# Designed miniproteins, single chains, continued (5), part 86

Each design is a single chain, and the fold is of that chain. pLDDT is the mean over its residues in the fold that is shown.

## One batch from the design tools (miniprotein)

Design m18984
Fold by ESMFold2-Fast:
Structure m18984 (fold): chain A 75 residues (1-75)
Amino acid sequence: SSEKSLLTGISSGYISIGKTEVGQNLLKNIDSVFAPEESLIRESAKLVLQGGGDSIRSSSSPAISKRIEEEARRL
């Protein structure tokens, strides 16, 4: 699902900016996380602004990547 892809990207984003334990714990619990897609887009956008952009982009479709970049511009 798009939500699972976003959670995987968020996990990788946390790891890439040095929050390794946070990212690993999220990945272990990925199937137990229930969040709206828009909420996950916002968290992805925050991670892009913190330097996690390459990890987020590599795990996202072009359409999702565009939505994340647009949300980052709003933050």
Scores: mean pLDDT 80

Design m18985
Fold by ESMFold2-Fast:
Structure m18985 (fold): chain A 67 residues (1-67)
Amino acid sequence: GVQDTIPYDPSMSLADEVIETAEALLRAGKYDEAAAVLSTFLAAFGSSLSPEQRARLEALLAEARAG
């Protein structure tokens, strides 16, 4: 669905940090660790994420599990 513009806050920044951490783990070949970080974050905060952030995190999780 279409969402109204929301302000940036610390929770939004945390999602970006998790994305960067997961990408670093994937580059290091630590696919299991990347999958664990992404799965844990999505389970804890998935309902609070924007659709775009959720889609990006789910895409990285799929990549980590494909590794």
Scores: mean pLDDT 75

Design m18986
Fold by ESMFold2-Fast:
Structure m18986 (fold): chain A 72 residues (1-72)
Amino acid sequence: SAEEAARAAQEAKQQKVEQLKRDEIMEILNERGVHDEEIAKELLEKVSQLPNVTMDEIDKLLDEILEQKKKG
């Protein structure tokens, strides 16, 4: 049906967006010299909860995680 086709297209689009977000996160982590697996996992989890996140927002989330790690 047209509804099933639309749903499949939306699921495929969401998978592509998730892959792009993961690639963007990995680039940001590499640029910032972050090699901590826990920080990478926390950033990925936070970004996954925000479907319309921008690169600037990802940078801000990473800064917040890094500040929390420095404080304890």
Scores: mean pLDDT 73

Design m18987
Fold by ESMFold2-Fast:
Structure m18987 (fold): chain A 78 residues (1-78)
Amino acid sequence: VFELALSEEMVEKFVELLNKYLAEGLSMKEAIRKAEEELLEELKKKYEEGEISEEEYEKLSKAIKELAEANLKSLEDV
C-alpha cells in the first residue's frame, strides 16, 4: 500500500535524521526539530512534484508533526 509504505519510510527517515543530528552534537530538542523540518520539506517536494495527493500530504504532514511533538513531550517528562 502506497500510503503505508510512505508512512513507514517517513518514520524510518525521522529516526535516521534524529540519530544523524545527535551525532553532529545537536541537543535532542534541536535534533527533533531538524528532523521534522527536513521531512516536511521532502514531503512538500513530493506533493509539488505530483508524487502524492493533497490528502496524503495532509495526513503525512500531520503524522510527522505529531511524531515530533510526542518526542518533545517525552523529552520534557524525563
Scores: mean pLDDT 76

Design m18988
Fold by ESMFold2-Fast:
Structure m18988 (fold): chain A 86 residues (1-86)
Amino acid sequence: SEELKRAAEEFLALVEEARELIAELGEEKVLAEYEKMRELDGDEVEANSEPEEVRRAATIAAAAQMVRNPEAVAESVAKAKEVLAA
């Protein structure tokens, strides 16, 4: 299924960007950026943001999830890799 492979590729790209962000900023800074972002009206901000800003917000959220719940993210990464290997 082309759609599943596309979604898996996009997810793995986001996780890679999130991993790089954690490596650059560190765990504490990533969580601080995520909390700062959460204090905004997320629905209105996302609707009116440039695509790059939306991608940045998604990367920060993914990085925070990797910091807070690394096992769940690792499981999702493994599943995405399985889809691409099929």
Scores: mean pLDDT 78

Design m18989
Fold by ESMFold2-Fast:
Structure m18989 (fold): chain A 98 residues (1-98)
Amino acid sequence: MKLEELSERERKQLEAAFKKYDKDGDGTITKEEFRKLVEGLRRRDPRFAALSDEELDAIYDEVFKEVDKDGDGTLNLEEFWEFTRLLAERIREAVAAK
């Protein structure tokens, strides 16, 4: 789903989430900042806890490489949306395979 395909409500929710994790306030999220977000999700959602640290790290690195098209190690709002969507899909598939 493209960022433009989100409703105004969904887009505002995405922007609010992005702003919460944009620690530098520069309109981008670093790989390290996003890794902390993923660690937080793992503690709150038992489905993520079904994956080992190594499995989650492998999925994280794969999805980050796919989304970080400029290779600078940061994600803008659109790349952040693609990352969250793909990460959720990959984690769901990995958990379903167990």
Scores: mean pLDDT 69

Design m18990
Fold by ESMFold2-Fast:
Structure m18990 (fold): chain A 97 residues (1-97)
Amino acid sequence: MEEEIFERLEEVVEETKKEAEEIVENVKNGKLSEKEAVIKWTSLAIRATGKLFDVKNEAKRQGLFTPEVEEKIEETGKKVSDILLQTSKKIDDIIKK
């Protein structure tokens, strides 16, 4: 159903935000080294992108790939990108101190 697609997109944003915040907290608390943080950040970026592609492919399979759904996927991709960029900046700021 179309609502399931929208719910899945919201889950991708919230999961990405939660994992990003956990990486930042663990770097700040000394639980993650710079190398470990880069590995976890890269893994998060790959997994988040993969989830967005899965949602797009599922929408196409169900015949639900409307302009509205396409626009929501693009909006979600931008939100995920913004989260990842902000996370990278926070990690860099912690490591420099």
Scores: mean pLDDT 83

Design m18991
Fold by ESMFold2-Fast:
Structure m18991 (fold): chain A 63 residues (1-63)
Amino acid sequence: MDVEEAARKALEAAKNATSAGEAAAAQHGAREVLEMDPENEVAKEALETGNRAAREHGGRAEG
């Protein structure tokens, strides 16, 4: 899967996230893309969207 496709999938997952787990999956996808292309705007947007979804749906996790 290309970096651009991975970024779009991460953004779609983040936008459709309705739980902390779904938001975390989107965050992981976005971070993988950013490791390959740190300037990828779609991946940055996906990470931001996933972070917000995680906070809204119970992202209070600390260990």
Scores: mean pLDDT 77

Design m18992
Fold by ESMFold2-Fast:
Structure m18992 (fold): chain A 64 residues (1-64)
Amino acid sequence: ATGKAEAEGDEVTLTYTLDGKEKKKTFKNAAEAGEYLKELAEVDPEAAKAATGAAQEALAKVHG
């Protein structure tokens, strides 16, 4: 699994691969991204791991 983070102003976009398909999700804040990652970890831990790495990078820019 792979992940990538893009920051656009206050918004963060996560891109990761799940079941060979590229998934993309945009968040307006760090809390929203965190909630999404918790749910993703319940469904697919590998996808969550990839997305978490990307989200941590984006969260460090916005929240840190």
Scores: mean pLDDT 66

Design m18993
Fold by ESMFold2-Fast:
Structure m18993 (fold): chain A 55 residues (1-55)
Amino acid sequence: GPIEEKAKELASMSGREAMEAMRRGEYSDEELRKAAELLGQDPKTYLDFRDLALN
């Protein structure tokens, strides 16, 4: 579905591309959690990175 498609897109990005996209607010919390899951990472990985990128 749309969440899985956006999560796959985010998971395929470089760290720089992902940070820029997160700074633009292009991804929801659910999409960030799903992207981390696709990479075998802690679900908070992208949420923590977004917090650092925005603050």
Scores: mean pLDDT 81

Design m18994
Fold by ESMFold2-Fast:
Structure m18994 (fold): chain A 91 residues (1-91)
Amino acid sequence: EEEKEKRRKHLENVKKALIDTLKKLSDEYAGTPLAELYDKMIEALKNLDKDFEKGSKELLETAREIAELDPRYRNLVKAAEQIVKELEELK
């Protein structure tokens, strides 16, 4: 279905943009526990295509851990929730 194909391409672009942002944050906070969580979130995003159930759980848990360490990044939780919701709707 053309609509689902367009949505999948959009989500891949959103995932790439988020991964690029997380890489910048990981570099900025290098050597801290926060950088490890950013790297874990990147891996969870990559794993969504391999195991959606496991990847979505890891993505949401990691985003929440980041927000707990630095509340300025609470928007990462909302971004993770939105990606998971849209991918679930495309099943």
Scores: mean pLDDT 81

Design m18995
Fold by ESMFold2-Fast:
Structure m18995 (fold): chain A 75 residues (1-75)
Amino acid sequence: MSPREQRVIDKLLDLLRSSPEGKLSIQELLEAVEADPEMTPEDIELAKLIARMADKNGDGVITLEELEEARKELS
């Protein structure tokens, strides 16, 4: 996994750990990533890709467990 992929995944994991029940919509995740001034446009595009890969049921909601599984597939 690249340093950029690790950074983006860590950001998404931190957001999910801070959320009630350990889940957020893709929209909420992307809004939080876009609000972070340390995130580049490439980091935001990667976050979109990772969120879509983690969304196994296509309902637009990501759980902490789904993101951990996506991280294992990228490693």
Scores: mean pLDDT 78

Design m18996
Fold by ESMFold2-Fast:
Structure m18996 (fold): chain A 86 residues (1-86)
Amino acid sequence: SALAEDLRRLMDGYRRAVVRQMRAEGMPQADIDEIVEEIEKATEEVLAKVAEDPEDRKGIQQLLTEKLNEVNKKRNELLAELKEKK
């Protein structure tokens, strides 16, 4: 579906941007890999929701927002740890 394609493109773009930023900050590869795995899991969960109930636009949008916020929070925590312990 167009929605599933748009979501995959959105999440791929987000992943690439996050990876580039983390590399620029000197983040260890293990931490980058962890965030990439979280983004990929979030993508599959949102796509599963789209496949199960494509008419639930509000539920899909809410899940996407929640997953993006979780990834961003974890990334920011790792960045703070890097700055404090380096």
Scores: mean pLDDT 84

Design m18997
Fold by ESMFold2-Fast:
Structure m18997 (fold): chain A 67 residues (1-67)
Amino acid sequence: SVFSDIMSNLIMSSTNFVNSHHSSLLDYINSINSMTRSQVLARADELFEKGSEKQGALEAMVEIVSW
């Protein structure tokens, strides 16, 4: 799967890579926690439609929102 190949590269440099992008991810998570359910869904759809450059962070955000 595409995820398997992405994970292989992510795991290899995950600690430093995640840490360097961690601040932006946390800021977004905190932002989402302040939104209503409908606003969170609308925002997720908007970000997917616009094709965010932070695709790795976006995927993690979607997973966190789902959990």
Scores: mean pLDDT 53

Design m18998
Fold by ESMFold2-Fast:
Structure m18998 (fold): chain A 97 residues (1-97)
Amino acid sequence: MSEVERLLDEIIDVGAEAAKKADLDTQIEVSVVMIHAATLREAVRENPELAEKVSPETLEKARQLIDKAREAVEKGDVETAIRYLKEAVDLLSEALS
């Protein structure tokens, strides 16, 4: 499994944890982020060479954003968690383009 695939899986997992603590409106917002991550995950699964486009610097930034999102979920700050997850998925989406 590539590091890109692992980070996308982590975005989905943290998003699911955020959704458990979210109100109904916020669950819709986090679902959009999770769907985007799942779409990128499927693209990398079908074409593993896409993962080679993602620089080590981009991977490190995405990991840091996911870690911050996880900390925000643990603190019950769902809005902050979703913002970090969105930044992480947007960063990976741009790198995979």
Scores: mean pLDDT 87

Design m18999
Fold by ESMFold2-Fast:
Structure m18999 (fold): chain A 81 residues (1-81)
Amino acid sequence: MEADLSRIAENPEVVAGILRGAGGASDEQARKAAEALKKHPVMTVEEAAELIQKYAGVSPEGARAAAETLADMANAGAEVD
């Protein structure tokens, strides 16, 4: 699934909250992943999950759940006229 996550990544606090809630990440892991997503904009859920897992050390399942939540939020915003 393709989604431009760069605009959500501009809000590290929102990203960190999603990583802690959906991804089960620690506060430190969530912060590192939020910074990585802001620095390295990604276009797909799979790329976001790989980046989260690589930089934050979150489980593959947690990284996927967080990436899917971020993509859903990004897509919802794109539908506003």
Scores: mean pLDDT 71

Design m19000
Fold by ESMFold2-Fast:
Structure m19000 (fold): chain A 94 residues (1-94)
Amino acid sequence: MSVEEQIQLIFDIEKEVVTPLSKELQKEIDEMIKNKEPLEKILEKIEEAKRKMTELVLEKAKERNLSDEVIKLLLDRIETYKESLIKRAKELVE
């Protein structure tokens, strides 16, 4: 498999798994913030969603025979997304 093909598979997995779950999570977090839920509860929701995303991404990566290096890249992207949401939640909840 070429590097270009592996990159395309990363984007396909992100579109199939990460993007839909990210949209759902963002809606849930925005609703929790509007309802003045505790920051701790919001952070727990983010961690739960990250766990679910990681499990599904690993399953898809194994099905597509992705290399460990490519899997690490996908996991790093999920971690970056999680950190971005945590920062947003902290700034909006105070």
Scores: mean pLDDT 79

Design m19001
Fold by ESMFold2-Fast:
Structure m19001 (fold): chain A 65 residues (1-65)
Amino acid sequence: SLELVGSGSPEEVTKILVRIAVEKGADAEVKLVDLETGETFEGTVKEIGKYLKKHKPKKYEVYLI
C-alpha cells in the first residue's frame, strides 16, 4: 500500500527524497503526485530526484511504495 511521506515545493520534496535514500537506500521506490495536474510518476528515489530537477511545478506529494 502507498504511504504519504510528505508534500511541498520541489525543494521540500527533494529533502524528503534525500531522507528516504539515507533511511531505505537510493533504490527505494516512491510515487510522486503533481498536485496541479494530478499526474503521477513512479520510480526509484534517484529517478524521481532527476525528474524534479527538470520539472518544477508548484507543489507535489511523495508516497513510499
Scores: mean pLDDT 77

Design m19002
Fold by ESMFold2-Fast:
Structure m19002 (fold): chain A 86 residues (1-86)
Amino acid sequence: MSVAEVIGLVLRILGLLIELELHPDKPLSEEDLERVLEDAERLAADPSVPKSLKIRALRIALEVAERSGHAEIAARLRALLEEVEG
């Protein structure tokens, strides 16, 4: 991915965490959660992205999924995080 694409993915994931912090009683849509998973998978798969940034972004994505109550997406993000951490 380009640097701009990496920035875009990280900012989208962070933006959803901010939305949850501002509106904790409003769950994210399934579409938003699927997009977080797709963005996280793209970031995790890119060998040019530093491991430290992958871990930070995946932790945020996992928190977003867990707080939204979507157990299946949270489990997939947890597996990705564990794989990246080694």
Scores: mean pLDDT 83

Design m19003
Fold by ESMFold2-Fast:
Structure m19003 (fold): chain A 68 residues (1-68)
Amino acid sequence: EEKALEAAKQARELIEKYKDDPEKLGEELKKLALSYGLSEEVAERIGRLAREGRYTEAGVLLYLEVAK
C-alpha cells in the first residue's frame, strides 16, 4: 500500500536522523503515526519501542498499522 510504504520511508529517515537520541526518535515516530491517523495508543506504543532501541519493531508496527 502506497501510504504504508511512504510512512515506512519517513520512519527510516527519522531513525537515521535520531538513532543516537531514542527519546526524540520516539516523539517523532509518535507524531508520524498520529499524522497517518493511527490512535494515540498505537502511536505511543510505536514511540515506546523506539525509546527502548527497538527501531525495527517500531518501523514494522507503523507499517502494519498504516497498511490496515
Scores: mean pLDDT 84

Design m19004
Fold by ESMFold2-Fast:
Structure m19004 (fold): chain A 63 residues (1-63)
Amino acid sequence: MTDEDLRELLKKLGFSDKEVDEMLKKGPRVALFEAAKNVDDPADLQLITEAMRELGLTGTPAP
């Protein structure tokens, strides 16, 4: 996953360009964790979970 892919994902989740820039300044890992806290839609959470998995950020690798 590239920084551009992550930026596009965050914009799709409803974050503004400014919010995405601030989140990405903290690092892509922190950006995804903050996004997960701010979404309640199961589909949006699934997209964040898939992004976290691609970056190796999943705490529970077993199903």
Scores: mean pLDDT 74

Design m19005
Fold by ESMFold2-Fast:
Structure m19005 (fold): chain A 79 residues (1-79)
Amino acid sequence: MYKPPELLKKILEEVGWTEESATFSDIVTLVLTWASLNNLITSEGVIDLSGTLLGELLGVESLHVSDLPAYVKKALKKK
């Protein structure tokens, strides 16, 4: 179980997350849900993060959905 950093917690709360901690797979799923709800995922699987809190957290303006787990894992290790 991971306790998300404050900036990630804000993003997860926007999709209704209310827990103190979550599994890595749950966090990745919630982040993908957030990106989908904000219509940020292109037909090619690229997530446009420019100007978003998630982009600020991950330090990138865009990334492919297949790379998202690696970036989320890196953000969680900075506890």
Scores: mean pLDDT 78

Design m19006
Fold by ESMFold2-Fast:
Structure m19006 (fold): chain A 86 residues (1-86)
Amino acid sequence: SERFEELKKEFVKKLAEELQKLLGIDKKTAEEAAKKLYELILSGKLSPKEIKEAIEKAIGRKLSDEEFKSVLEAINKIIEEIGGKM
């Protein structure tokens, strides 16, 4: 549905913007990571381990503990904001 596609685009856009700020990565890499994280959410695979591995694979390096904590906080905030529109 159009509403589902709009929510997906909003999630990917917001998360990509936060990942660029938090990790110092380019827009394309951030969008690829955000899309992968959206797929994990839809599949119910929201474990911290899978989130960390997906991001590390997309950016080509390991996350620090501080970076990973900030990323989890950003994901949770965006899920809460978008969930309120469903």
Scores: mean pLDDT 80

Design m19007
Fold by ESMFold2-Fast:
Structure m19007 (fold): chain A 79 residues (1-79)
Amino acid sequence: MTELNEEERKKLREFIEKQLPAVREELKKLEREELEEALETLKRILEEQEKNDPNDERLDLLREALEKVIEIIEELLKE
């Protein structure tokens, strides 16, 4: 399975925490097919995170961020 390395996870946390609104601008540049694939992937990750240890700080931040990104992609796909 494709998995984020330690440094990528740190960058993801910082990026998500600081720049969730900016992600919307980048997502607008993607093709519909890419957005649909991203949506499916993010939903799967979200489901997996919900089943994991709830005491992990990383899980709370990731879940919130994934929900926001999913909302953005869904809005873009409705265009």
Scores: mean pLDDT 69

Design m19008
Fold by ESMFold2-Fast:
Structure m19008 (fold): chain A 70 residues (1-70)
Amino acid sequence: DALLEARKAYLENPSPETAAALKAALEAHTARAIEELERLLAQGKITEEQYQTAVRALEEQLAAELAAIA
């Protein structure tokens, strides 16, 4: 899991390089989660309201995690 490995690397050695890798992994993880939600919405498995709520929660979580990285 790229996100888990990036988190471990950053915790063990906080540096500009590990911070950049963690930020990239967090953004990629969030993008994949949103893509999965888009797929479910397109298939009629979730409603537009459920999609919007979930995307907002993911975006808020990403913003908070990015702000916590030095």
Scores: mean pLDDT 86

Design m19009
Fold by ESMFold2-Fast:
Structure m19009 (fold): chain A 74 residues (1-74)
Amino acid sequence: MEEAALESQIRLLEALAPVIGEELARAAIEAARRAAATGELTEEEEAILRRAEAAIAANPEAARAAVEALLAEL
């Protein structure tokens, strides 16, 4: 179940790459994978995810469009 949740989170972060930036999206995906493997979120990984959240909050319409496009492909 955690594997399926991780896969969904990775797909969402990939879809949001045009909104948050490809480098930050890649870092967030790597942080999510490490957190899933260790069962813990480090301070560095938390900071990466907070930066991704801030970028999404700054561009809510673009983020919504990216999520809607992802859901339409599923």
Scores: mean pLDDT 76

Design m19010
Fold by ESMFold2-Fast:
Structure m19010 (fold): chain A 89 residues (1-89)
Amino acid sequence: SDRDALLFQDVEGRTALHRAAERGSAEGVRRILEEALAIDPEIARELLLARDRDGRTAYQLARDAGHEEAAEVLLRYAEELGIPRELLE
């Protein structure tokens, strides 16, 4: 299902959201989160809170790579979903 595809974690523990953030794709980040929200806001929440095998969220991957636009999009969606910034760090 689309839900299972969105929440799938690869060998590094990374979801599609992690990969979009790592690449600096602000548009990819937005598309994935909007797809998740259309299914269930809880899926978007799970994606934002998901940590890879190194314990990094999509937000941390975007920030650490210097992808400012992708990081800001991630923070905006987290705020709209009531997720404190501390949970993304």
Scores: mean pLDDT 88

Design m19011
Fold by ESMFold2-Fast:
Structure m19011 (fold): chain A 95 residues (1-95)
Amino acid sequence: MLMERYRRLAKRELELLGYSDLEKVAEEIKEELANLDDPLAKELLKKIEGKDPDEILALVMKEMVENTEPELSTEERIEKWEEQLREAEEKLKLE
């Protein structure tokens, strides 16, 4: 259930940004993480090793959501990200 929400959230954000090739985005994320000299990036890279592109994107989104506003529950963080994305999509439609 939660991983499906992260997968959907990641896909929607990428579509909003104009990305259509999720496999290429997943490869670019892996390459960027490998080039970062950051302990958190190294841990995330280990978590995504051998995963499918959809799962990689979902795991990256999970780490981004869970590392923001630690006072909120996981579900509240996801809902806030979904709300912010919806507002961004609505603003784009009004342009």
Scores: mean pLDDT 74

Design m19012
Fold by ESMFold2-Fast:
Structure m19012 (fold): chain A 61 residues (1-61)
Amino acid sequence: MPAPEPTKEQIEKARELVEKYKDDPIKLVGEAMRLLAEGVESGSEGPSITALEAIKLAEES
């Protein structure tokens, strides 16, 4: 199934991650991968969607 659209809360959390790790892009990637793994393990799309939005925002900034 296609990924659901991110909620405003997930976009906001993604922005917080990008801002927090703006000086440490390797840590940002690491946290995004951790959220993806958490989403897979829990069966919840929230963490995975947040991780993908964080990566997208980092590419745009």
Scores: mean pLDDT 72

Design m19013
Fold by ESMFold2-Fast:
Structure m19013 (fold): chain A 86 residues (1-86)
Amino acid sequence: MERTEREVLRLLAVSPRPLSVREIAEALGVSQATASRALRRLEERGLVVRTAAGRYEVASTEIRERILAETPFEEQLELRERLQKV
Protein backbone atom coordinates (compact mmCIF):
# COMPACT_ATOMS: atom_id res chain seq x y z
CA MET A 1 0.00 0.00 0.00
CA GLU A 2 1.32 3.44 -0.92
CA ARG A 3 2.17 5.91 1.89
CA THR A 4 -0.69 8.34 1.12
CA GLU A 5 -3.23 5.48 0.94
CA ARG A 6 -2.09 4.28 4.39
CA GLU A 7 -2.28 7.80 5.86
CA VAL A 8 -5.81 8.34 4.44
CA LEU A 9 -6.96 4.95 5.77
CA ARG A 10 -5.53 5.68 9.24
CA LEU A 11 -7.14 9.14 9.29
CA LEU A 12 -10.55 7.64 8.44
CA ALA A 13 -10.09 4.91 11.09
CA VAL A 14 -9.48 7.47 13.90
CA SER A 15 -12.27 9.80 12.69
CA PRO A 16 -15.58 9.70 14.63
CA ARG A 17 -17.37 10.80 11.41
CA PRO A 18 -17.17 10.34 7.60
CA LEU A 19 -14.77 12.85 6.00
CA SER A 20 -14.90 14.85 2.76
CA VAL A 21 -12.01 14.93 0.25
CA ARG A 22 -11.29 18.52 1.36
CA GLU A 23 -11.10 17.61 5.08
CA ILE A 24 -8.78 14.65 4.33
CA ALA A 25 -6.54 16.82 2.11
CA GLU A 26 -6.31 19.58 4.76
CA ALA A 27 -5.67 17.15 7.64
CA LEU A 28 -2.86 15.34 5.76
CA GLY A 29 -1.38 18.43 4.07
CA VAL A 30 -1.87 17.05 0.54
CA SER A 31 -3.76 18.29 -2.52
CA GLN A 32 -7.40 17.30 -3.06
CA ALA A 33 -6.26 15.52 -6.26
CA THR A 34 -3.81 13.39 -4.23
CA ALA A 35 -6.48 12.61 -1.61
CA SER A 36 -9.03 11.72 -4.34
CA ARG A 37 -6.59 9.31 -6.03
CA ALA A 38 -5.81 7.58 -2.71
CA LEU A 39 -9.54 7.32 -1.86
CA ARG A 40 -10.33 5.84 -5.30
CA ARG A 41 -7.67 3.15 -4.84
CA LEU A 42 -8.87 2.36 -1.30
CA GLU A 43 -12.49 2.21 -2.54
CA GLU A 44 -11.44 -0.17 -5.36
CA ARG A 45 -9.77 -2.39 -2.72
CA GLY A 46 -12.97 -2.41 -0.63
CA LEU A 47 -11.29 -0.68 2.32
CA VAL A 48 -13.34 2.55 2.22
CA VAL A 49 -16.85 3.47 1.10
CA ARG A 50 -18.46 6.69 -0.11
CA THR A 51 -21.55 7.72 1.86
CA ALA A 52 -24.71 9.34 0.41
CA ALA A 53 -23.34 12.79 1.33
CA GLY A 54 -20.18 12.23 -0.76
CA ARG A 55 -18.08 11.62 2.36
CA TYR A 56 -15.77 8.67 2.98
CA GLU A 57 -15.47 6.16 5.80
CA VAL A 58 -13.80 2.80 6.48
CA ALA A 59 -15.82 -0.01 4.85
CA SER A 60 -16.36 -2.04 8.05
CA THR A 61 -15.79 -2.12 11.82
CA GLU A 62 -13.43 -5.09 11.34
CA ILE A 63 -11.19 -3.12 8.93
CA ARG A 64 -11.26 -0.10 11.27
CA GLU A 65 -10.19 -2.27 14.25
CA ARG A 66 -7.31 -3.79 12.23
CA ILE A 67 -6.03 -0.36 11.12
CA LEU A 68 -6.20 1.03 14.67
CA ALA A 69 -4.38 -2.05 16.05
CA GLU A 70 -1.46 -1.46 13.62
CA THR A 71 -1.36 2.35 14.14
CA PRO A 72 0.81 3.60 17.03
CA PHE A 73 -1.21 5.43 19.71
CA GLU A 74 0.92 8.58 19.30
CA GLU A 75 0.09 8.69 15.57
CA GLN A 76 -3.62 8.21 16.36
CA LEU A 77 -3.48 11.27 18.68
CA GLU A 78 -1.66 13.35 16.03
CA LEU A 79 -4.27 12.45 13.38
CA ARG A 80 -7.14 13.35 15.75
CA GLU A 81 -5.47 16.72 16.48
CA ARG A 82 -5.16 17.39 12.73
CA LEU A 83 -8.88 16.63 12.32
CA GLN A 84 -9.79 19.20 15.00
CA LYS A 85 -8.06 21.89 12.89
CA VAL A 86 -10.11 21.23 9.72
Scores: mean pLDDT 87

Design m19014
Fold by ESMFold2-Fast:
Structure m19014 (fold): chain A 81 residues (1-81)
Amino acid sequence: MSDEQLRQAFRELAISAEEQGYSQNDIDFLKLLAENPPKTPEEAKKLADKYKTSQVIRNSVLQIVLLSHGFSPEEASKLIK
């Protein structure tokens, strides 16, 4: 996955989160990741914990980052849980 595709994935997740009524904190966090996406799953996890994001948004962010590193959706789901 390219850096632009990763940024776009976080932008789309932010729009979806806003439409679904997630907190402004979760939405703002996703917008920050769209501007400066995390380089590793560990960095993504630390950022989600720092910003106190909901578990659903944290898991979605980790899945996107893992997919960007070549993991399948099934593999990413196992690593997140």
Scores: mean pLDDT 81

Design m19015
Fold by ESMFold2-Fast:
Structure m19015 (fold): chain A 95 residues (1-95)
Amino acid sequence: SSEYERLVKETKDLIDQVIDDPELKQKLKDLAERSLTGLLIAALQVTDEALRKGDLELARRAVEVGEEIMELLKKVDPGAAHALLPSLEAMRKAV
């Protein structure tokens, strides 16, 4: 869907803004393209790195993208959504 394509693009843009290591950057982009679960994991890792850098604006944007991905994941794979929800909630509390 157009929403899925937008979330992949937004997550990749955030990876480029936040992740400095070229190898990790490529791995997260590959992960984001493979599945909705991978896309959410990439968004969570970007949020964590932005928080570690003290960039609260990028961290908040990354967690907002993660929340949109989670709403799609709940419809497609409720089990994966349930497993990743505590990580997403922890990131929301940190921003």
Scores: mean pLDDT 90

Design m19016
Fold by ESMFold2-Fast:
Structure m19016 (fold): chain A 80 residues (1-80)
Amino acid sequence: MEEVEELAKYISEKSKLPFEEALEFLKKLSAEELKLLRALVIADEMLKTEDRAAVEAWAREQEAAGASEMEIADALIAAA
């Protein structure tokens, strides 16, 4: 599960948690929780290079169109 390993590395680097502890935590999450967390990581990386207002405007447009959190997460993952 390469996506879970990448998330575990990211969390370990950001939070000082050991990689193995982060990986065990992620393995306990549901597929939906993992997708949301992955989308949040992508959004955090986008905010380092993109205008925060532009990212927020895009998310607001998705919500206004009736998109759920999972649909917004899918769109972010597809865009990355």
Scores: mean pLDDT 70

Design m19017
Fold by ESMFold2-Fast:
Structure m19017 (fold): chain A 92 residues (1-92)
Amino acid sequence: SLIEEIEEFLKNLNSMSLEQARAKLEEIRKKLIELNAPQDMIDEIQATIDYLDWLINNKEEMSELEKELMENLAKMVAGATLVVVKNRLKKL
């Protein structure tokens, strides 16, 4: 199920690269569209993807400490979005 995929993604999120996390979010977004999930739920995943895209494209200009802080924040944001989406799917 999509819920089981999200739970597995959450377990592995901290060990993933930003590029791997982005790819998994894109897969989940596509599956939400296929399930005719509410548009606001799809938009939340897209906003997280856009944030990861911005960070991936701008991290070369950052110090090592700034990269670590921003990557940790990005994973926390992705994790929070996934928890919200998972809990909303359980109510459908």
Scores: mean pLDDT 88

Design m19018
Fold by ESMFold2-Fast:
Structure m19018 (fold): chain A 68 residues (1-68)
Amino acid sequence: MSEEVQELLEKGKEYIANGDFKKGNEILVEAAELMRKEGVSQEEINKIISQAVKDGLKAAAAKEEAAK
């Protein structure tokens, strides 16, 4: 994968971790489209995006606990 895809995945996870799910999802969709243009399989894209969403949600939950 290109560095551009990796940067988009990291940005998407960060927005989700901060509670901005709409912006995070928009960025992850851009990452998915770029991966598709680079010839990554749809199965691999689905795996990567699902993991990014899961990681972002875990980070969001950890931040919420830290605010107690």
Scores: mean pLDDT 81

Design m19019
Fold by ESMFold2-Fast:
Structure m19019 (fold): chain A 92 residues (1-92)
Amino acid sequence: MDVWSPEEALKTLEAIREALPGLVELKYWGLVEEMARAVVVLAPQLPRTPEAVEVLRELRELFEEAAKKITDEEAQKALREAIEVLEARIAE
């Protein structure tokens, strides 16, 4: 599912932003890894609006906090990759 509208990508990332803290607290590392992988695909597709950039910044902060709590190596790796993509997209 490689063709997302910018609006659909934004709504999906907003949903991930809301879900992520709860998944981390419940230690659902497989879902956290899946969310991080989705962010890697969707973040480059967002428009360069102030609203979209704010979502990218908030996701970066949430993933940085989650990375401190995660004990699963694969989930940690996926979060680090998502953080790198988010930082690159914010810097563009």
Scores: mean pLDDT 79

